# Ledger of designs, part 75: designed miniproteins, single chains, continued (5)

Each design is a single chain, and the fold is of that chain. pLDDT is the mean over its residues in the fold that is shown.

## One batch from the design tools (miniprotein)

Design m18600
Fold by ESMFold2-Fast:
Structure m18600 (fold): chain A 91 residues (1-91)
Amino acid sequence: SMEELVKEFVKEKGLSEEVEKFLLELVKKIEEGTVNLEELAEEMERLGIEEIVLDEFALYLKSKGYDELADKLLQVSTELGVLELERVVLK
């Protein structure tokens, strides 16, 4: 199940239960098309989650055959990087 995949990833990377909950919620939002990038960036900052964690999780999902979800997650990660660059460079 997706919950077991997320738990396995979190354990292998030594991440917290809050990160596990965050990733499960993120997967649901991606599947529903309800991702808000500004809210996502704020939540990641609050939890101390860096964009590299999303990239590593996407690669993990690809290794398990979840290619479409992984590609969507990589797109979200890329868009977050652009948003953060705009916040630093343009303001």
Scores: mean pLDDT 83

Design m18601
Fold by ESMFold2-Fast:
Structure m18601 (fold): chain A 93 residues (1-93)
Amino acid sequence: SLLDRLRELVARLDVSDSASVAEFQRLLAELIATLSPEQQAELFARLAEIEERLRARGEEVQKLPPEEQRAAALALLDEAYREALREAERLAA
C-alpha cells in the first residue's frame, strides 16, 4: 500500500511544487523504514549514484540560457525522483 501510494503520487508529481516534493520524500522515507538494514544500505548506494549523476548534469544545465535552465532543471529532478522510485520498488519486491 505504501508503494501503491508512492506510484500514485509520482503519477501526479509536480517537482516545481515544494509540497508535492515533500509528500514524495515523506512517503519514500516511510517505505525505507519498512526495509531491512541491508536493503536500506543498497537503496542508499543507488540513491547516491542518482545524486552524483544529477549533480554532473546540473552543472551542464547552468551553461544553458537562463530561460532554458528552469525547465531543464525541473525535467532532471523529475527523472531523478522517478528513478529513485524504481530502485525502491525493485528492493521492496
Scores: mean pLDDT 80

Design m18602
Fold by ESMFold2-Fast:
Structure m18602 (fold): chain A 64 residues (1-64)
Amino acid sequence: MTIEELEAKMDKLTAELAALDAQIAATAKEKGVDHPEVKELLKRQIDVSVEILKLAVELVILKK
């Protein structure tokens, strides 16, 4: 994977994190923090965050 492809993928995932944060806040306010839908959104946020961290490590390796 090229540096450009990796950065584009990170940008997309970062935008997805921002959208998920907004969805979590809205859903928690409407349905409550303990609602199953909030828990599913939190799981997705964790998964996306892990993917960003993996790509960040790969980007550092490629820049060396």
Scores: mean pLDDT 81

Design m18603
Fold by ESMFold2-Fast:
Structure m18603 (fold): chain A 55 residues (1-55)
Amino acid sequence: MDEELRRQREEQRKRLRQQAFDLGRQLLDTTDPEKQAQLRAELRQVGQQLRELRE
């Protein structure tokens, strides 16, 4: 198995998890409906990518 490919996948997963965490925190800290909608959309995208990388 290629360790380089595994490292890249793990790094991408970590990056996406961090993005999801940051977006979640921003969502908790904002009361602006427009920004909430944007953050929700981005969370959906990141969640989809994480789901794909998980498998």
Scores: mean pLDDT 79

Design m18604
Fold by ESMFold2-Fast:
Structure m18604 (fold): chain A 63 residues (1-63)
Amino acid sequence: MELSEQGKQFLKLNAGLSDEQIDSLNGLSKEEAAKKLAELAGISESSALTAINTLIDMGLAKV
C-alpha cells in the first residue's frame, strides 16, 4: 500500500496515528496494512479494512 499526502493527513486526523506509524503502513499489502492499522488505532481488522478500502476508493491510497 502507498499513501498520498492527503491519505496520511486523513489517518492522522481520524485515527490519531503518528507520522512514523502512518509511514509503517507503506509497502504493506492491503491485508497487512489493515492488521497493522487495527493494532495502531485500537479498532477491529474489519473496521481497518473498511477504512483502507475507503482511502483507495477516494484515491488517497493505492495497493
Scores: mean pLDDT 82

Design m18605
Fold by ESMFold2-Fast:
Structure m18605 (fold): chain A 99 residues (1-99)
Amino acid sequence: MTPREIILRAIGLKLRAIGLLLDIERLAAELKKQGKTAEADELLARAREAYERAIRYADRAIDLADQGKLEEALKALEEAERAIRELERILAEAKKLLA
């Protein structure tokens, strides 16, 4: 994988993290309307933490790739991808609570 490919992948993960957080916040608002405030607040806290990690590791991957540190950049990218998977799991959990 080239530095440019890592940077573009990391930018894509940042955009994905933003979209996932917005979707989770929207579902959490619906949960609160149903009186499930505690469940909504717990999901939002977990989602914000996972979002922060996704952005932090994606930014780290960009910085490391720009420096030519490809192995370290790939490890940071993998951590960002793990945080995205956590956001996807939180989104699925929120959808189940609304069913």
Scores: mean pLDDT 91

Design m18606
Fold by ESMFold2-Fast:
Structure m18606 (fold): chain A 96 residues (1-96)
Amino acid sequence: MTSPEEALKYLEKAKEYLEKGDYEKALKYLEKAYKILKEQLPPDHPALAEFYLRLGELYKDIGRDDEAAYLYERALARYRAAGDEAGVARVEAAMA
């Protein structure tokens, strides 16, 4: 098992590749981060909400709208449970 610090590193790499338009590499790093996070964090942890938002944005960008919508709903539920109004606003903006 890898450390939580590796999950953060993979999320940063995913963001860099997404900004460059390299969706294949961005997805690869998001999946690596998710594997670490889901094994080491409780299901209501805010890092999972950010992961679902980032993954949803990526699926939307590659035209997989149904998967993006599902992931946005997962992110929204977690941000609302955490009382993160900024996170909720970010998901709502991404869904528009």
Scores: mean pLDDT 75

Design m18607
Fold by ESMFold2-Fast:
Structure m18607 (fold): chain A 71 residues (1-71)
Amino acid sequence: LSTVQRVVLAEFARTGLTVEKVEELIALAKEDLEKAKEKAVSLGMEHLKNFSQEELIEKLEKILAQLKSLE
């Protein structure tokens, strides 16, 4: 990962975004999109509130992959 990507991921972790929470959020997005959006906002990802279900899941899976690469 680049220095910029590491800083962004560290900020996500600082706001309470963890691998476990992202996995829970992906599962929730598949079952209830509105609940998933509310959870994303609570985790500091307010910009995701206007995403479609497919866009939200794709973005979260990319974030999950990046977080797992740091473990």
Scores: mean pLDDT 71

Design m18608
Fold by ESMFold2-Fast:
Structure m18608 (fold): chain A 82 residues (1-82)
Amino acid sequence: PTIKKLYPKSGKPGTIVTIVGDNFGKKENTKVYIGDKEAEIVSFPSDKIISVKVPEDAEPGEQDVYVEVNGKKSNKIKFKVE
């Protein structure tokens, strides 16, 4: 999987973040992380777009966002947890 962009690039816990990229697979085999915390997938319309909710227990500050598909991790992009 590859992440191209995040929208928005910052937000507090509960914010919905749209992740745009390639080869995200299917929801059943895909996990999204913000820092060390797994984010809830709220929408998965294609293998190029995922929307996730910033976890309530997300660590504040700049966190690496990545997508994991069947154990393979994407590149990391920074998201600022407010």
Scores: mean pLDDT 80

Design m18609
Fold by ESMFold2-Fast:
Formats: structure tokens, C-alpha cells, sequence
Structure m18609 (fold): chain A 88 residues (1-88)
């Protein structure tokens, strides 16, 4: 439900405050905002993920392509990461 998605977003954003550069948390937040229909917020987290070192970005992209747990919309997350990389 939308309420469950919003709760998960708040929980992961609280975790991200403690570990701001966790690539997995950033990828999960992108996916959750996509599920919420909040494309602009999803793109902002994609931009944050693209600021990380290339090896961390490639590792997360590889995990998403291999159906990492907790990512419901892998193709959309990957598209947002590509889009963010062109605008940063």
C-alpha cells in the first residue's frame, strides 16, 4: 500500500542519515520513490548514488540487474541512474 511505501521511505531515510553513502540504501530509496510515483525524488537519490565511486555504482547496478532483493522496478531504477549520470 502507499502508506507502507511511505513508512519504508521514512525508515530508509533515517538509516541514510547515519550512513549517507550506502549505495544499497540509495538504490532502495530510488525504487520506493518510483513505486510511490515520485519521479523527481527518485531522480535526486539517483544523482546522489552517481556521486559515489565508480566501483560502488557498478556493484549496485550489477546487483540490480541480477534482481537484488528489495528492488521491485529494476529497469526503472537503472534508467534513472543513467539519466542522473547525464545531468550531474
Amino acid sequence: SMEEIEKEIKELESLLEKVPNDAGLLARLIDLYVQAGKYEEALEYAKELNKLPIHQRMAVEGAIRRKAPGIENPEEVLKLLEEAGKEV
Scores: mean pLDDT 81

Design m18610
Fold by ESMFold2-Fast:
Formats: C-alpha cells, sequence, structure tokens
Structure m18610 (fold): chain A 85 residues (1-85)
C-alpha cells in the first residue's frame, strides 16, 4: 500500500515527541542529546526522502521501547544506527 505524505508527517511528529520525552526521562547530558538528535534526524530525513514507512515505524518502536523499558541512551542510539546500515 502507498503511504500518504500526511501519514509520514504525523509519524515524524510522533518520533520527535518521543525523542523529547525520552531525553527528559533519562536526564540526558547535552552530548547525549546531540548524538541522539543527530541519529534521529538522519533516520527521519532518510524515511521522509524515501517515503519509507517501515523505517519510520521501526524508529518509533525503538524510541517507545527505550522509554517503556528505561533503556540507556547508548543502546537506543546503537539500535537507530542499525536502521541506517
Amino acid sequence: SVVTSEELREAELEAIRLVNEYVKKQNASEEEKKELYDVVNEVLSKAILESDWELLEEAIKILKEGIENNEPIEKVIERLKELLS
């Protein structure tokens, strides 16, 4: 099925919301925030440019699991980087 630009934009906004929630919950350092934002921005940029719903959905899943399971930022960054490989 063809993913709409509206669905991709809503999912992008959800990913941004989750990143902000996650960094607050983890009490992340400025360096950790920068690294996470850089990786998330790379994933989101790729997903939007390629209209890759699966990539965007997996990124959202990783961020949600990071929040729910209190995963360390380094682990979440590694999982997100693997999506770009």
Scores: mean pLDDT 82

Design m18611
Fold by ESMFold2-Fast:
Structure m18611 (fold): chain A 70 residues (1-70)
Amino acid sequence: SAKEHALKLGEERAKILVEGLKLGLKSLTGEEAEGTVEVDREKGVTATAKSPKGELELFTPVEQLVKAYG
């Protein structure tokens, strides 16, 4: 479905974005960051970078993914 394709493209984009968030957080804190991508079929896609000194998060709603990629 268009929604399933949009979520898959959103997940692939989020994997790229999480590497950028990790680099950004390391630049701000001096600490290595862990990266996570979460896909919720009802809500959307979340890219997170987390370290002991802070966290960066980017959430993209499913409606925005379908509008962009569906």
Scores: mean pLDDT 85

Design m18612
Fold by ESMFold2-Fast:
Structure m18612 (fold): chain A 103 residues (1-103)
Amino acid sequence: SKIDELEEKLKELEKEFKKIVEEFKKALEEGDIEKAKEQIKRLEELKKEAEELLKEALELLKDESADPRRVIGLILRLIGFIEDIELELERMKEELKKLEAEK
């Protein structure tokens, strides 16, 4: 079903988020500014994918054949996930500024 597809996509985005955060942390430990910038860009792209998934979930809420409880649950998870991405982007950009100031 469409809801199963969107729920699976969110799980994939959550896995990618964790990978990006770990690779950013590694870049900071190594002093690799270019790798750190690459992870910020990847996270900005992930945010856009999460926002598109939220749009699809909101459209699915208008579909009377979809389970509204599952759709609402997915929407709430996506809103929280997008907020987590935004907070992490702010943290990453601040850490990058500190790293760039040391060169």
Scores: mean pLDDT 88

Design m18613
Fold by ESMFold2-Fast:
Parts: sequence; C-alpha cells; structure tokens
Structure m18613 (fold): chain A 70 residues (1-70)
Amino acid sequence: MSPAEILRRAGLAEGLPQSLVDELARRAEEVGVSEAAHDALEELEGDPELRRKLARGTHRAFEEIAKQKA
C-alpha cells in the first residue's frame, strides 16, 4: 500500500471529509506525505477540530508507514 493510500485511510478513519482526504492523498503522491500533511495543517489553522482530526490521522499514517519499512 502506498504512503498516500495509508494517509487517505487514516484520514477517513478519523472522520475527515472525503473531499479533504482525496485532495490530501493527491498532494501526498506529488510532494510526499510529510509535506502534504504539513501544508494541510497550516491551511486548517482556522478550524481547530478539523486540524486535530488531521493531526491524529497523519500520526497514525506515519506509524503505519514506519511498520511497513521494518
């Protein structure tokens, strides 16, 4: 499973909107998961609940990606 797909699934599991998760995964394929996640967190500065869900989703995605490399 690609890192972008792991990020997509983690975001959906945290309850992020489908449109946001699709855009996040698209960016992750282009610029990498870390850059896509950081950019999205900055864009959500005005929405603390959505930003918190994204932060949890990205943390879960990084944990899963790390496990696949082990």
Scores: mean pLDDT 80

Design m18614
Fold by ESMFold2-Fast:
Structure m18614 (fold): chain A 74 residues (1-74)
Amino acid sequence: KEEELIDKYLAKLKELGVPVTRDDIRELAKERGISELEAAIRVYARAIGFKNKLSREQIDKLYEELKKEAEKEL
């Protein structure tokens, strides 16, 4: 379920040292016109990308791959 996946990504972000709140995710989702789950995945992909010095294109690719995995869990 979407709520369980969002909580899972928030937990992963906290472990990565990038704690974000559900309200932060909700604001990003509204700003970008995407779902809250997609917003959580995007923040996580960006956090991993910055930690590993990935390019914007590599971060976008990671985001798309993570979205496909999340879709399979729904």
Scores: mean pLDDT 81

Design m18615
Fold by ESMFold2-Fast:
Structure m18615 (fold): chain A 81 residues (1-81)
Amino acid sequence: SMGDEIVEEARREIEEVRREALREGWSLDEFEKRLLGVYMRAVARAEADASLSEEEKAEIHARIAELVQEAMREYEEWVRS
């Protein structure tokens, strides 16, 4: 579905951001800022899609927020180790 495509694209972008952050040694604040960018783009894409219901948009928002929170948690643990 389009919703699954939006979430999978966001997951790929988050992984790319994580790889770059690890390579460049970004602070947690910079990493969070970059992930917020991914979240905002994915939300904008979902909101612009007239074929998605409000319930489907809410589900997409929740799924992407969960991916962002998981990536933040993992990166924080890495920085603190």
Scores: mean pLDDT 86

Design m18616
Fold by ESMFold2-Fast:
Structure m18616 (fold): chain A 72 residues (1-72)
Amino acid sequence: GAKSVLSSVKLPQEKAEQILSFILSSPERHFGVKELSERFELNVTTVREFLEALEAAKLVEYVPYLGYRAVP
Protein backbone atom coordinates (compact mmCIF):
# COMPACT_ATOMS: atom_id res chain seq x y z
CA GLY A 1 0.00 0.00 0.00
CA ALA A 2 0.93 3.69 -0.11
CA LYS A 3 2.40 3.79 3.42
CA SER A 4 4.70 0.83 2.64
CA VAL A 5 6.05 2.55 -0.51
CA LEU A 6 6.50 5.92 1.26
CA SER A 7 8.53 4.31 4.09
CA SER A 8 10.84 2.47 1.63
CA VAL A 9 11.79 5.39 -0.66
CA LYS A 10 15.20 7.09 -0.54
CA LEU A 11 13.84 10.66 -0.47
CA PRO A 12 12.46 12.45 2.65
CA GLN A 13 9.06 10.99 3.62
CA GLU A 14 7.52 14.50 3.75
CA LYS A 15 8.52 15.10 0.10
CA ALA A 16 7.31 11.63 -0.93
CA GLU A 17 3.91 12.27 0.69
CA GLN A 18 3.69 15.75 -0.90
CA ILE A 19 4.39 14.36 -4.40
CA LEU A 20 1.86 11.52 -4.01
CA SER A 21 -0.78 13.90 -2.59
CA PHE A 22 -0.17 16.37 -5.46
CA ILE A 23 -0.67 13.64 -8.09
CA LEU A 24 -3.75 12.21 -6.33
CA SER A 25 -5.32 15.69 -5.98
CA SER A 26 -5.46 16.01 -9.82
CA PRO A 27 -6.31 12.50 -11.11
CA GLU A 28 -7.26 13.93 -14.54
CA ARG A 29 -3.68 15.22 -15.11
CA HIS A 30 -0.54 13.54 -16.43
CA PHE A 31 2.68 14.54 -14.62
CA GLY A 32 6.19 14.63 -16.08
CA VAL A 33 9.33 13.71 -14.13
CA LYS A 34 10.88 17.13 -14.91
CA GLU A 35 7.74 19.01 -13.77
CA LEU A 36 7.76 17.21 -10.42
CA SER A 37 11.55 17.60 -10.08
CA GLU A 38 11.25 21.41 -10.52
CA ARG A 39 8.15 21.77 -8.31
CA PHE A 40 9.58 19.80 -5.36
CA GLU A 41 13.26 20.82 -5.86
CA LEU A 42 14.45 17.20 -6.22
CA ASN A 43 16.86 15.52 -8.61
CA VAL A 44 15.23 14.16 -11.81
CA THR A 45 16.68 10.67 -11.18
CA THR A 46 15.29 10.63 -7.61
CA VAL A 47 11.80 11.66 -8.81
CA ARG A 48 11.86 9.09 -11.65
CA GLU A 49 12.84 6.27 -9.26
CA PHE A 50 10.12 7.33 -6.80
CA LEU A 51 7.48 7.37 -9.59
CA GLU A 52 8.66 3.91 -10.71
CA ALA A 53 8.18 2.67 -7.11
CA LEU A 54 4.67 4.19 -7.01
CA GLU A 55 3.86 2.51 -10.36
CA ALA A 56 5.12 -0.86 -9.04
CA ALA A 57 2.78 -0.38 -6.03
CA LYS A 58 -0.11 0.42 -8.45
CA LEU A 59 -0.66 3.90 -6.97
CA VAL A 60 0.18 5.64 -10.30
CA GLU A 61 0.36 4.51 -13.92
CA TYR A 62 2.74 5.58 -16.68
CA VAL A 63 1.11 6.50 -19.99
CA PRO A 64 3.61 6.60 -22.92
CA TYR A 65 4.13 10.12 -24.32
CA LEU A 66 1.86 11.68 -21.60
CA GLY A 67 3.50 10.79 -18.25
CA TYR A 68 2.33 9.54 -14.84
CA ARG A 69 -1.23 9.75 -13.50
CA ALA A 70 -3.18 8.54 -10.46
CA VAL A 71 -4.62 5.02 -10.93
CA PRO A 72 -8.38 5.37 -11.57
Scores: mean pLDDT 79

Design m18617
Fold by ESMFold2-Fast:
Structure m18617 (fold): chain A 69 residues (1-69)
Amino acid sequence: AAAEEAERAWTEYFRASAEVLREDTPELRERLEEARARAEALALPEQKAIFDELEQAKKKVEEKKKELE
């Protein structure tokens, strides 16, 4: 089902994020971008609202990390 596919894509996005945190390589960053794009593309309207809310919080943290680079 579409909802199950969206949930699986979102889970892969979280996994890829964790992998990049442990091992920051170009290959893992590519996988992270692919997983993110898939999760966004497959998200249902209701899931998109939740996804966007989580993404806002995550972006805040990432922006601060970039400042520390």
Scores: mean pLDDT 72

Design m18618
Fold by ESMFold2-Fast:
Structure m18618 (fold): chain A 69 residues (1-69)
Amino acid sequence: MKLSDEQLETLAKEVLARVPEAAALPEEELKELIERTAQSLVALGIPEETLFENTVNVAVTILEYDLRG
C-alpha cells in the first residue's frame, strides 16, 4: 500500500519522462500525487503485477489536466 522512497523515485522518473513539464512541480508534490494514485488503484482492486504501469498512466493523465491551470 505505501510505496518506498526508491519506488516513488522510479515512478517519478517515468512520469517525468512522459510529462517533462511536471519538473516545474516540487518533487514532494509529484511524489505525493504518485502515492495517492497508487493507493486509489489498490482500493479499486488493481493487481500488483499491473499496479506500477497503471499508476504511471493515471498520474500522467492527472498531470496533463493539472498543467492546463
Scores: mean pLDDT 77

Design m18619
Fold by ESMFold2-Fast:
Structure m18619 (fold): chain A 68 residues (1-68)
Amino acid sequence: MEYTTDEEFLDAVVELLRKLMEEGKITVEQARAVADRLIADLEERGYPKELIDKFRARVDELIAEFEK
């Protein structure tokens, strides 16, 4: 496994969104909006496409679990 500060940060964001949705504190729509905003910020700041795509995939998987 590869550990980087950015990857660990994004993994923590996914875990936070999961907990907030499990606790009913945010909706799936709100979680997606937060993730989309973060993705836009990462793209504007020139983060690697691979890192952004991996984060998108994790968010999409998480949201699919709650929409099913």
Scores: mean pLDDT 79

Design m18620
Fold by ESMFold2-Fast:
Structure m18620 (fold): chain A 77 residues (1-77)
Amino acid sequence: DLSDEEIQRQLEQNRAAIERAVENGGVPKEDIAFALIEYARIMKLSKEEIEELAKKYGLSKEAIRAGERRAEELYAK
């Protein structure tokens, strides 16, 4: 089990990485979406929670679907 403090730290680190990628503008939205899907897998977020975060970061539903498909191709094997 991770402590609540360790979960909070991981949340802050992953959030900072995603926000930095958005600010830099050099990262494709699909790659940012994939990073969010990776984060969601670690944190065991629901699909609805992923969509809410995606809207917060300005990611389209299509970008999220591309990220989900990429994760499925890598991890569903």
Scores: mean pLDDT 70

Design m18621
Fold by ESMFold2-Fast:
Structure m18621 (fold): chain A 66 residues (1-66)
Amino acid sequence: STAEERFRQVLAEAERIFEEMRAAHPDVPAEELARRAAQFVASLYPLSPEEREALLRHLLALAAEA
């Protein structure tokens, strides 16, 4: 659906922002940067509460894999 396609684009942008934040702040825990990136992206887009939770979980999963 169009909403799913839009949300996948938001996740891709959030991943890029998270990676940029990790490169800029190597001494900050990845989990902390994931939370900051999720909060920042959620401030830019009209996301539902469910999408905000999915965004945070997605970035936290990436941080855990690092």
Scores: mean pLDDT 85

Design m18622
Fold by ESMFold2-Fast:
Structure m18622 (fold): chain A 100 residues (1-100)
Amino acid sequence: MKKLTEEQKEIVEELSKAFPEVSEEFLKYLVLELEKNGLPTDKVTLASLIYYALEKYKDSKLSPKELAKKVVDDYLKNNDEFNKWVLENWEEIEKRLELV
């Protein structure tokens, strides 16, 4: 597994406090999957993807690695639908970001 930078580790720690429902392993794989696809790993992007995973895949039996890949694939393939969903759920995402 590729190691996270110190900055990425700090973001993962902060987001794990905002989203205690997700594992740190999922957060690490999410960061790595975004980096692999040349996507930004900022708190807003990560929080949006984490909340999307919680709402869309709450009953899924996916591993942390599979869930991270699926969420990033949805973001890349259905970007317009993803962005619309994020706007519709922005109040909840913003509240979570205020916890860090």
Scores: mean pLDDT 80

Design m18623
Fold by ESMFold2-Fast:
Structure m18623 (fold): chain A 71 residues (1-71)
Amino acid sequence: TRAERRALAEEARARIEELEEKYKQGEISHAEFLEMVRRIARELAQATGETHLTPEQVLGRVELMGYIEDA
């Protein structure tokens, strides 16, 4: 449902924000941060059935593309 898709997107956003904080604190490298963000995007695509989209396209649809563009 639309509500389930929204919940998955909010969960993905929270996970990415936690990773961004770890990156800002120097706990993970920029390359590790990007790999983890792409993995979250792939998991979101699988959960929503949008497996034909790239990680960037999946993040763009849920307004999270800025996390990859800042790379």
Scores: mean pLDDT 70

Design m18624
Fold by ESMFold2-Fast:
Structure m18624 (fold): chain A 78 residues (1-78)
Amino acid sequence: MAEEIERLLTEAQEAVKNKDYEKLHEIKERVVKLFGVPEELQKLLDEGIKNGDFLTALAEVLAYVHDGLTEELREKAK
């Protein structure tokens, strides 16, 4: 999981630098598939690709995923 996130971040940074919009869409699809991202957050990633804010949108989506994992761990600790 951590290795997949690091790889996605590296690929996203390179794709943004190179303006590789096809690669950014591929990264979005991988994030959605790996983490079960809600449609509203998927739209945030699409807007990030369109507006050049993909890294910001990706950070927000990953923060959401991290919060979800933290809550799941808290529930299992009860």
Scores: mean pLDDT 73

Design m18625
Fold by ESMFold2-Fast:
Structure m18625 (fold): chain A 73 residues (1-73)
Amino acid sequence: MLSEDELRAEAAITGLAAVATAAREAGNEEAARVAQEGLDRAQAALDAGRYAEAYRVAREGLRRALEIIEEEE
């Protein structure tokens, strides 16, 4: 089984990926860009085994992307 840290990182990355896809489909280019940048950084940390960093980066990317989406309303 995955470690708890790895599972948390993967769950956060999955959530961020879903937001990036939804933002692109909605035509919110800024939110999609911010989410994709967060995804790229979190994925690099995950691939390097830095699960705590991957989780933190993915969570921050998600927060920023959602903030932009809310501002578009």
Scores: mean pLDDT 83

Design m18626
Fold by ESMFold2-Fast:
Structure m18626 (fold): chain A 95 residues (1-95)
Amino acid sequence: MPTMEDVKELVAKIRDAILNGDYETALEEIDKLKELLEANPELIKHVYSELYALVIAAAVQIALPGSDKEAGQKVLDKLQEIIDWMEKQLGGKVV
């Protein structure tokens, strides 16, 4: 159970960092999430929808005037890379 709580905490930190335009922190926390999921692939199914919510949040933030679009795009690319990896682990089917 501690591992699922750790995942929730990391997702919350990533979301907060994205919403605050702190893309450096978002990238660091995304790396930690990827490492945790690689060590615990059974958690992938439970996190997949939450990662899509983070992609939407990042896309909205990068679209805002005055945002760091280059750093925001790196966050989007990294989230998409993890999603693509997760989809392969799930056999390419989410439904």
Scores: mean pLDDT 78

Design m18627
Fold by ESMFold2-Fast:
Structure m18627 (fold): chain A 91 residues (1-91)
Amino acid sequence: SIEEKAKELIKRLEELYKRAKKLLDKAKANPNTPLSVVMQAGIVAMELEAEKIVLERGLKNGKISESMIAQAEQTIDTLQQRIDELEKQIS
């Protein structure tokens, strides 16, 4: 069902959020990490949390739609790519 798809995307967003938070913490711990990289990691974490809130609110209000699912999938793909690039920069 569309609700089951939303729940699986929420789980995926939670997994990516944990990765983004670990990268942010690692970036903050290293004083040689550029501030721009720290900020990018923080922004990615915030965008993942925001998308999760959108899906959770949609489920609670019975307003989950195919367009919301498609938007969440696109956001996950984009932010996953950003996390992969940040992992290369944050050693």
Scores: mean pLDDT 90

Design m18628
Fold by ESMFold2-Fast:
Structure m18628 (fold): chain A 79 residues (1-79)
Amino acid sequence: DEAEKEKEKIREKLLELSKVKEETELKSEPEISGEEKEEIYKKLLEELGINPEEVKNSAVEEVVKEMQKKAQEIHQEML
């Protein structure tokens, strides 16, 4: 079932974004530059089929919102 597989894929991507955000907020290690984070977010958006142009700021919070919106659309389709 493509919808179930897509939901699982989105869930995994959300977990990856959550980890990046949590690690950044903890100030444990500044290994990821702002430019690198933006590139990672763009790749995640593209993999989910979300147009990067729709996320003008490319910020973590904006990416998370778009990913949640995509997950909600898939959920609505299942209903």
Scores: mean pLDDT 60

Design m18629
Fold by ESMFold2-Fast:
Structure m18629 (fold): chain A 86 residues (1-86)
Amino acid sequence: SSAAALQAKLEENRKKNYELAKEYGEKAKDKKAAEEALREMRSMSKEDRIMLANKLREIAPEIAERDEEGAGNTLLIASEALAEAR
């Protein structure tokens, strides 16, 4: 059904966003990697950067259930990106 197809698409997007957020959290493992990740986000348009940062914050609690440190790093990257967008 169309409803089942939409549900599957939402689940796929959620999984992809979770993997992206986890990747950015891992990039914040050391200062140089975190700075490189932030530079990448700064090269995005203001709108895209805000959207990505908000998605990272949205997904961080799910990451925290398996990886508290990675979630903290993800929130740090998102916070810095949003501060730069203001």
Scores: mean pLDDT 68

Design m18630
Fold by ESMFold2-Fast:
Structure m18630 (fold): chain A 72 residues (1-72)
Amino acid sequence: MTLSDEDRKSAKLVAFAMGLDEELFPEQVEAIRKALGKLGRTVSAERMQRMAQTLDYKEFAAAIEELAKELG
């Protein structure tokens, strides 16, 4: 399944905020991409970007985990 440009950009932002590297943590990065794919249907990638810009990495990670649990 092809990710949108915004989903790919948001996934990189989230991975960076969590200190994840795609080569070292491929399963975790893929889980983030899947979560963002679900969020893209309920919460836009643009909103995810805005959260990343306003929250520190710790708060952003917690917010993403909370949203992922709500959708899971």
Scores: mean pLDDT 55

Design m18631
Fold by ESMFold2-Fast:
Structure m18631 (fold): chain A 77 residues (1-77)
Amino acid sequence: SEEVYEVQAEMLLRVAELIRAGAPREEIVAVVAETQEKLAALTGITPQLSAEDFVDGLLANREEVAAAAEEARRLLA
């Protein structure tokens, strides 16, 4: 649904901003965990990765996260 795409786009934007600002890993994990709860409520699907493991993947791919956030910003505009 459109709502699922918006929630995912908002997460990417928030995560990219936190990474840019040098926020601690725990703050990024909190954002991802909140998003996973929202997505589970919308879809009925349990996340495949823990919030911590998901964040570790994002931090390993910072440039890709930044690019995805730019696309997400365009979609939310």
Scores: mean pLDDT 82

Design m18632
Fold by ESMFold2-Fast:
Structure m18632 (fold): chain A 89 residues (1-89)
Amino acid sequence: SSTEQKIERALAFMDEVIEQLKKIDPKLALEVDVLLGMALIARGVGKLINDPQFALEQIKKQLRQTAELLRENGLPELAKKVEEFVKEL
């Protein structure tokens, strides 16, 4: 389904952000990795309750938290990229 494809794209995008952060700020990369863990739990819960839309909305929430965390840590351009990606989902 299109919703399941959006979920997988969102998770892949979070992985890309983490890989970029590992080279810039390894501690911040670890903090974003925790948010990815929460997104993965949301995907699993969505499968268990057969509600992929619920999973997508929770994953969007983790992406918005990622953008805020990036902005607070002096990475406003990467934060904008995350915010723009969420709008496309």
Scores: mean pLDDT 90

Design m18633
Fold by ESMFold2-Fast:
Structure m18633 (fold): chain A 71 residues (1-71)
Amino acid sequence: AMSPAQRRAQTEAVVQALRDEALEKMKELSSEEKKERLAGLTSLFAQIIRAEGLSAEEGEEYLKKMLKLTE
């Protein structure tokens, strides 16, 4: 089994990779479509966080990173 620090690092890498891919794919989308896509990614991340047994605070951190896509 991975240590908590290793698990967090792995989750962080997945978050960054998905964010970069989402930014590339969303270049041609409208603001409303980007918001809907981001909501879908947020739901997926909530499922990943739950599966990994991360705390609510850790979940909020990843959610904030996803919201930066709209900045």
Scores: mean pLDDT 67

Design m18634
Fold by ESMFold2-Fast:
Structure m18634 (fold): chain A 95 residues (1-95)
Amino acid sequence: DEEKKKAAEEILKLLDELVALARELDATLAGGLPEPARSEFLARMGKVVEKYRPIVPELADILRDAAVALATLPAPEHLRAVEAARERAKKLIEE
């Protein structure tokens, strides 16, 4: 389905951006993103997840989990979680 393929590619691009962000975050950040950045980030990502959930629900859930992990986990756990989410999404798109 063309619409599902396009949505999947957009989610993969967002996951690539989350991996890049996780790599840039300081390893000394305890508990992930500080407030108010955490709440603003989660609100923004939540809107994106809800936009794609009716089209590609499994990929939207992977994006949600990656966003929550980036916001709430310390380094290097947040990078590991986001990279795992990206690989899961990539396999789902390719298979």
Scores: mean pLDDT 80

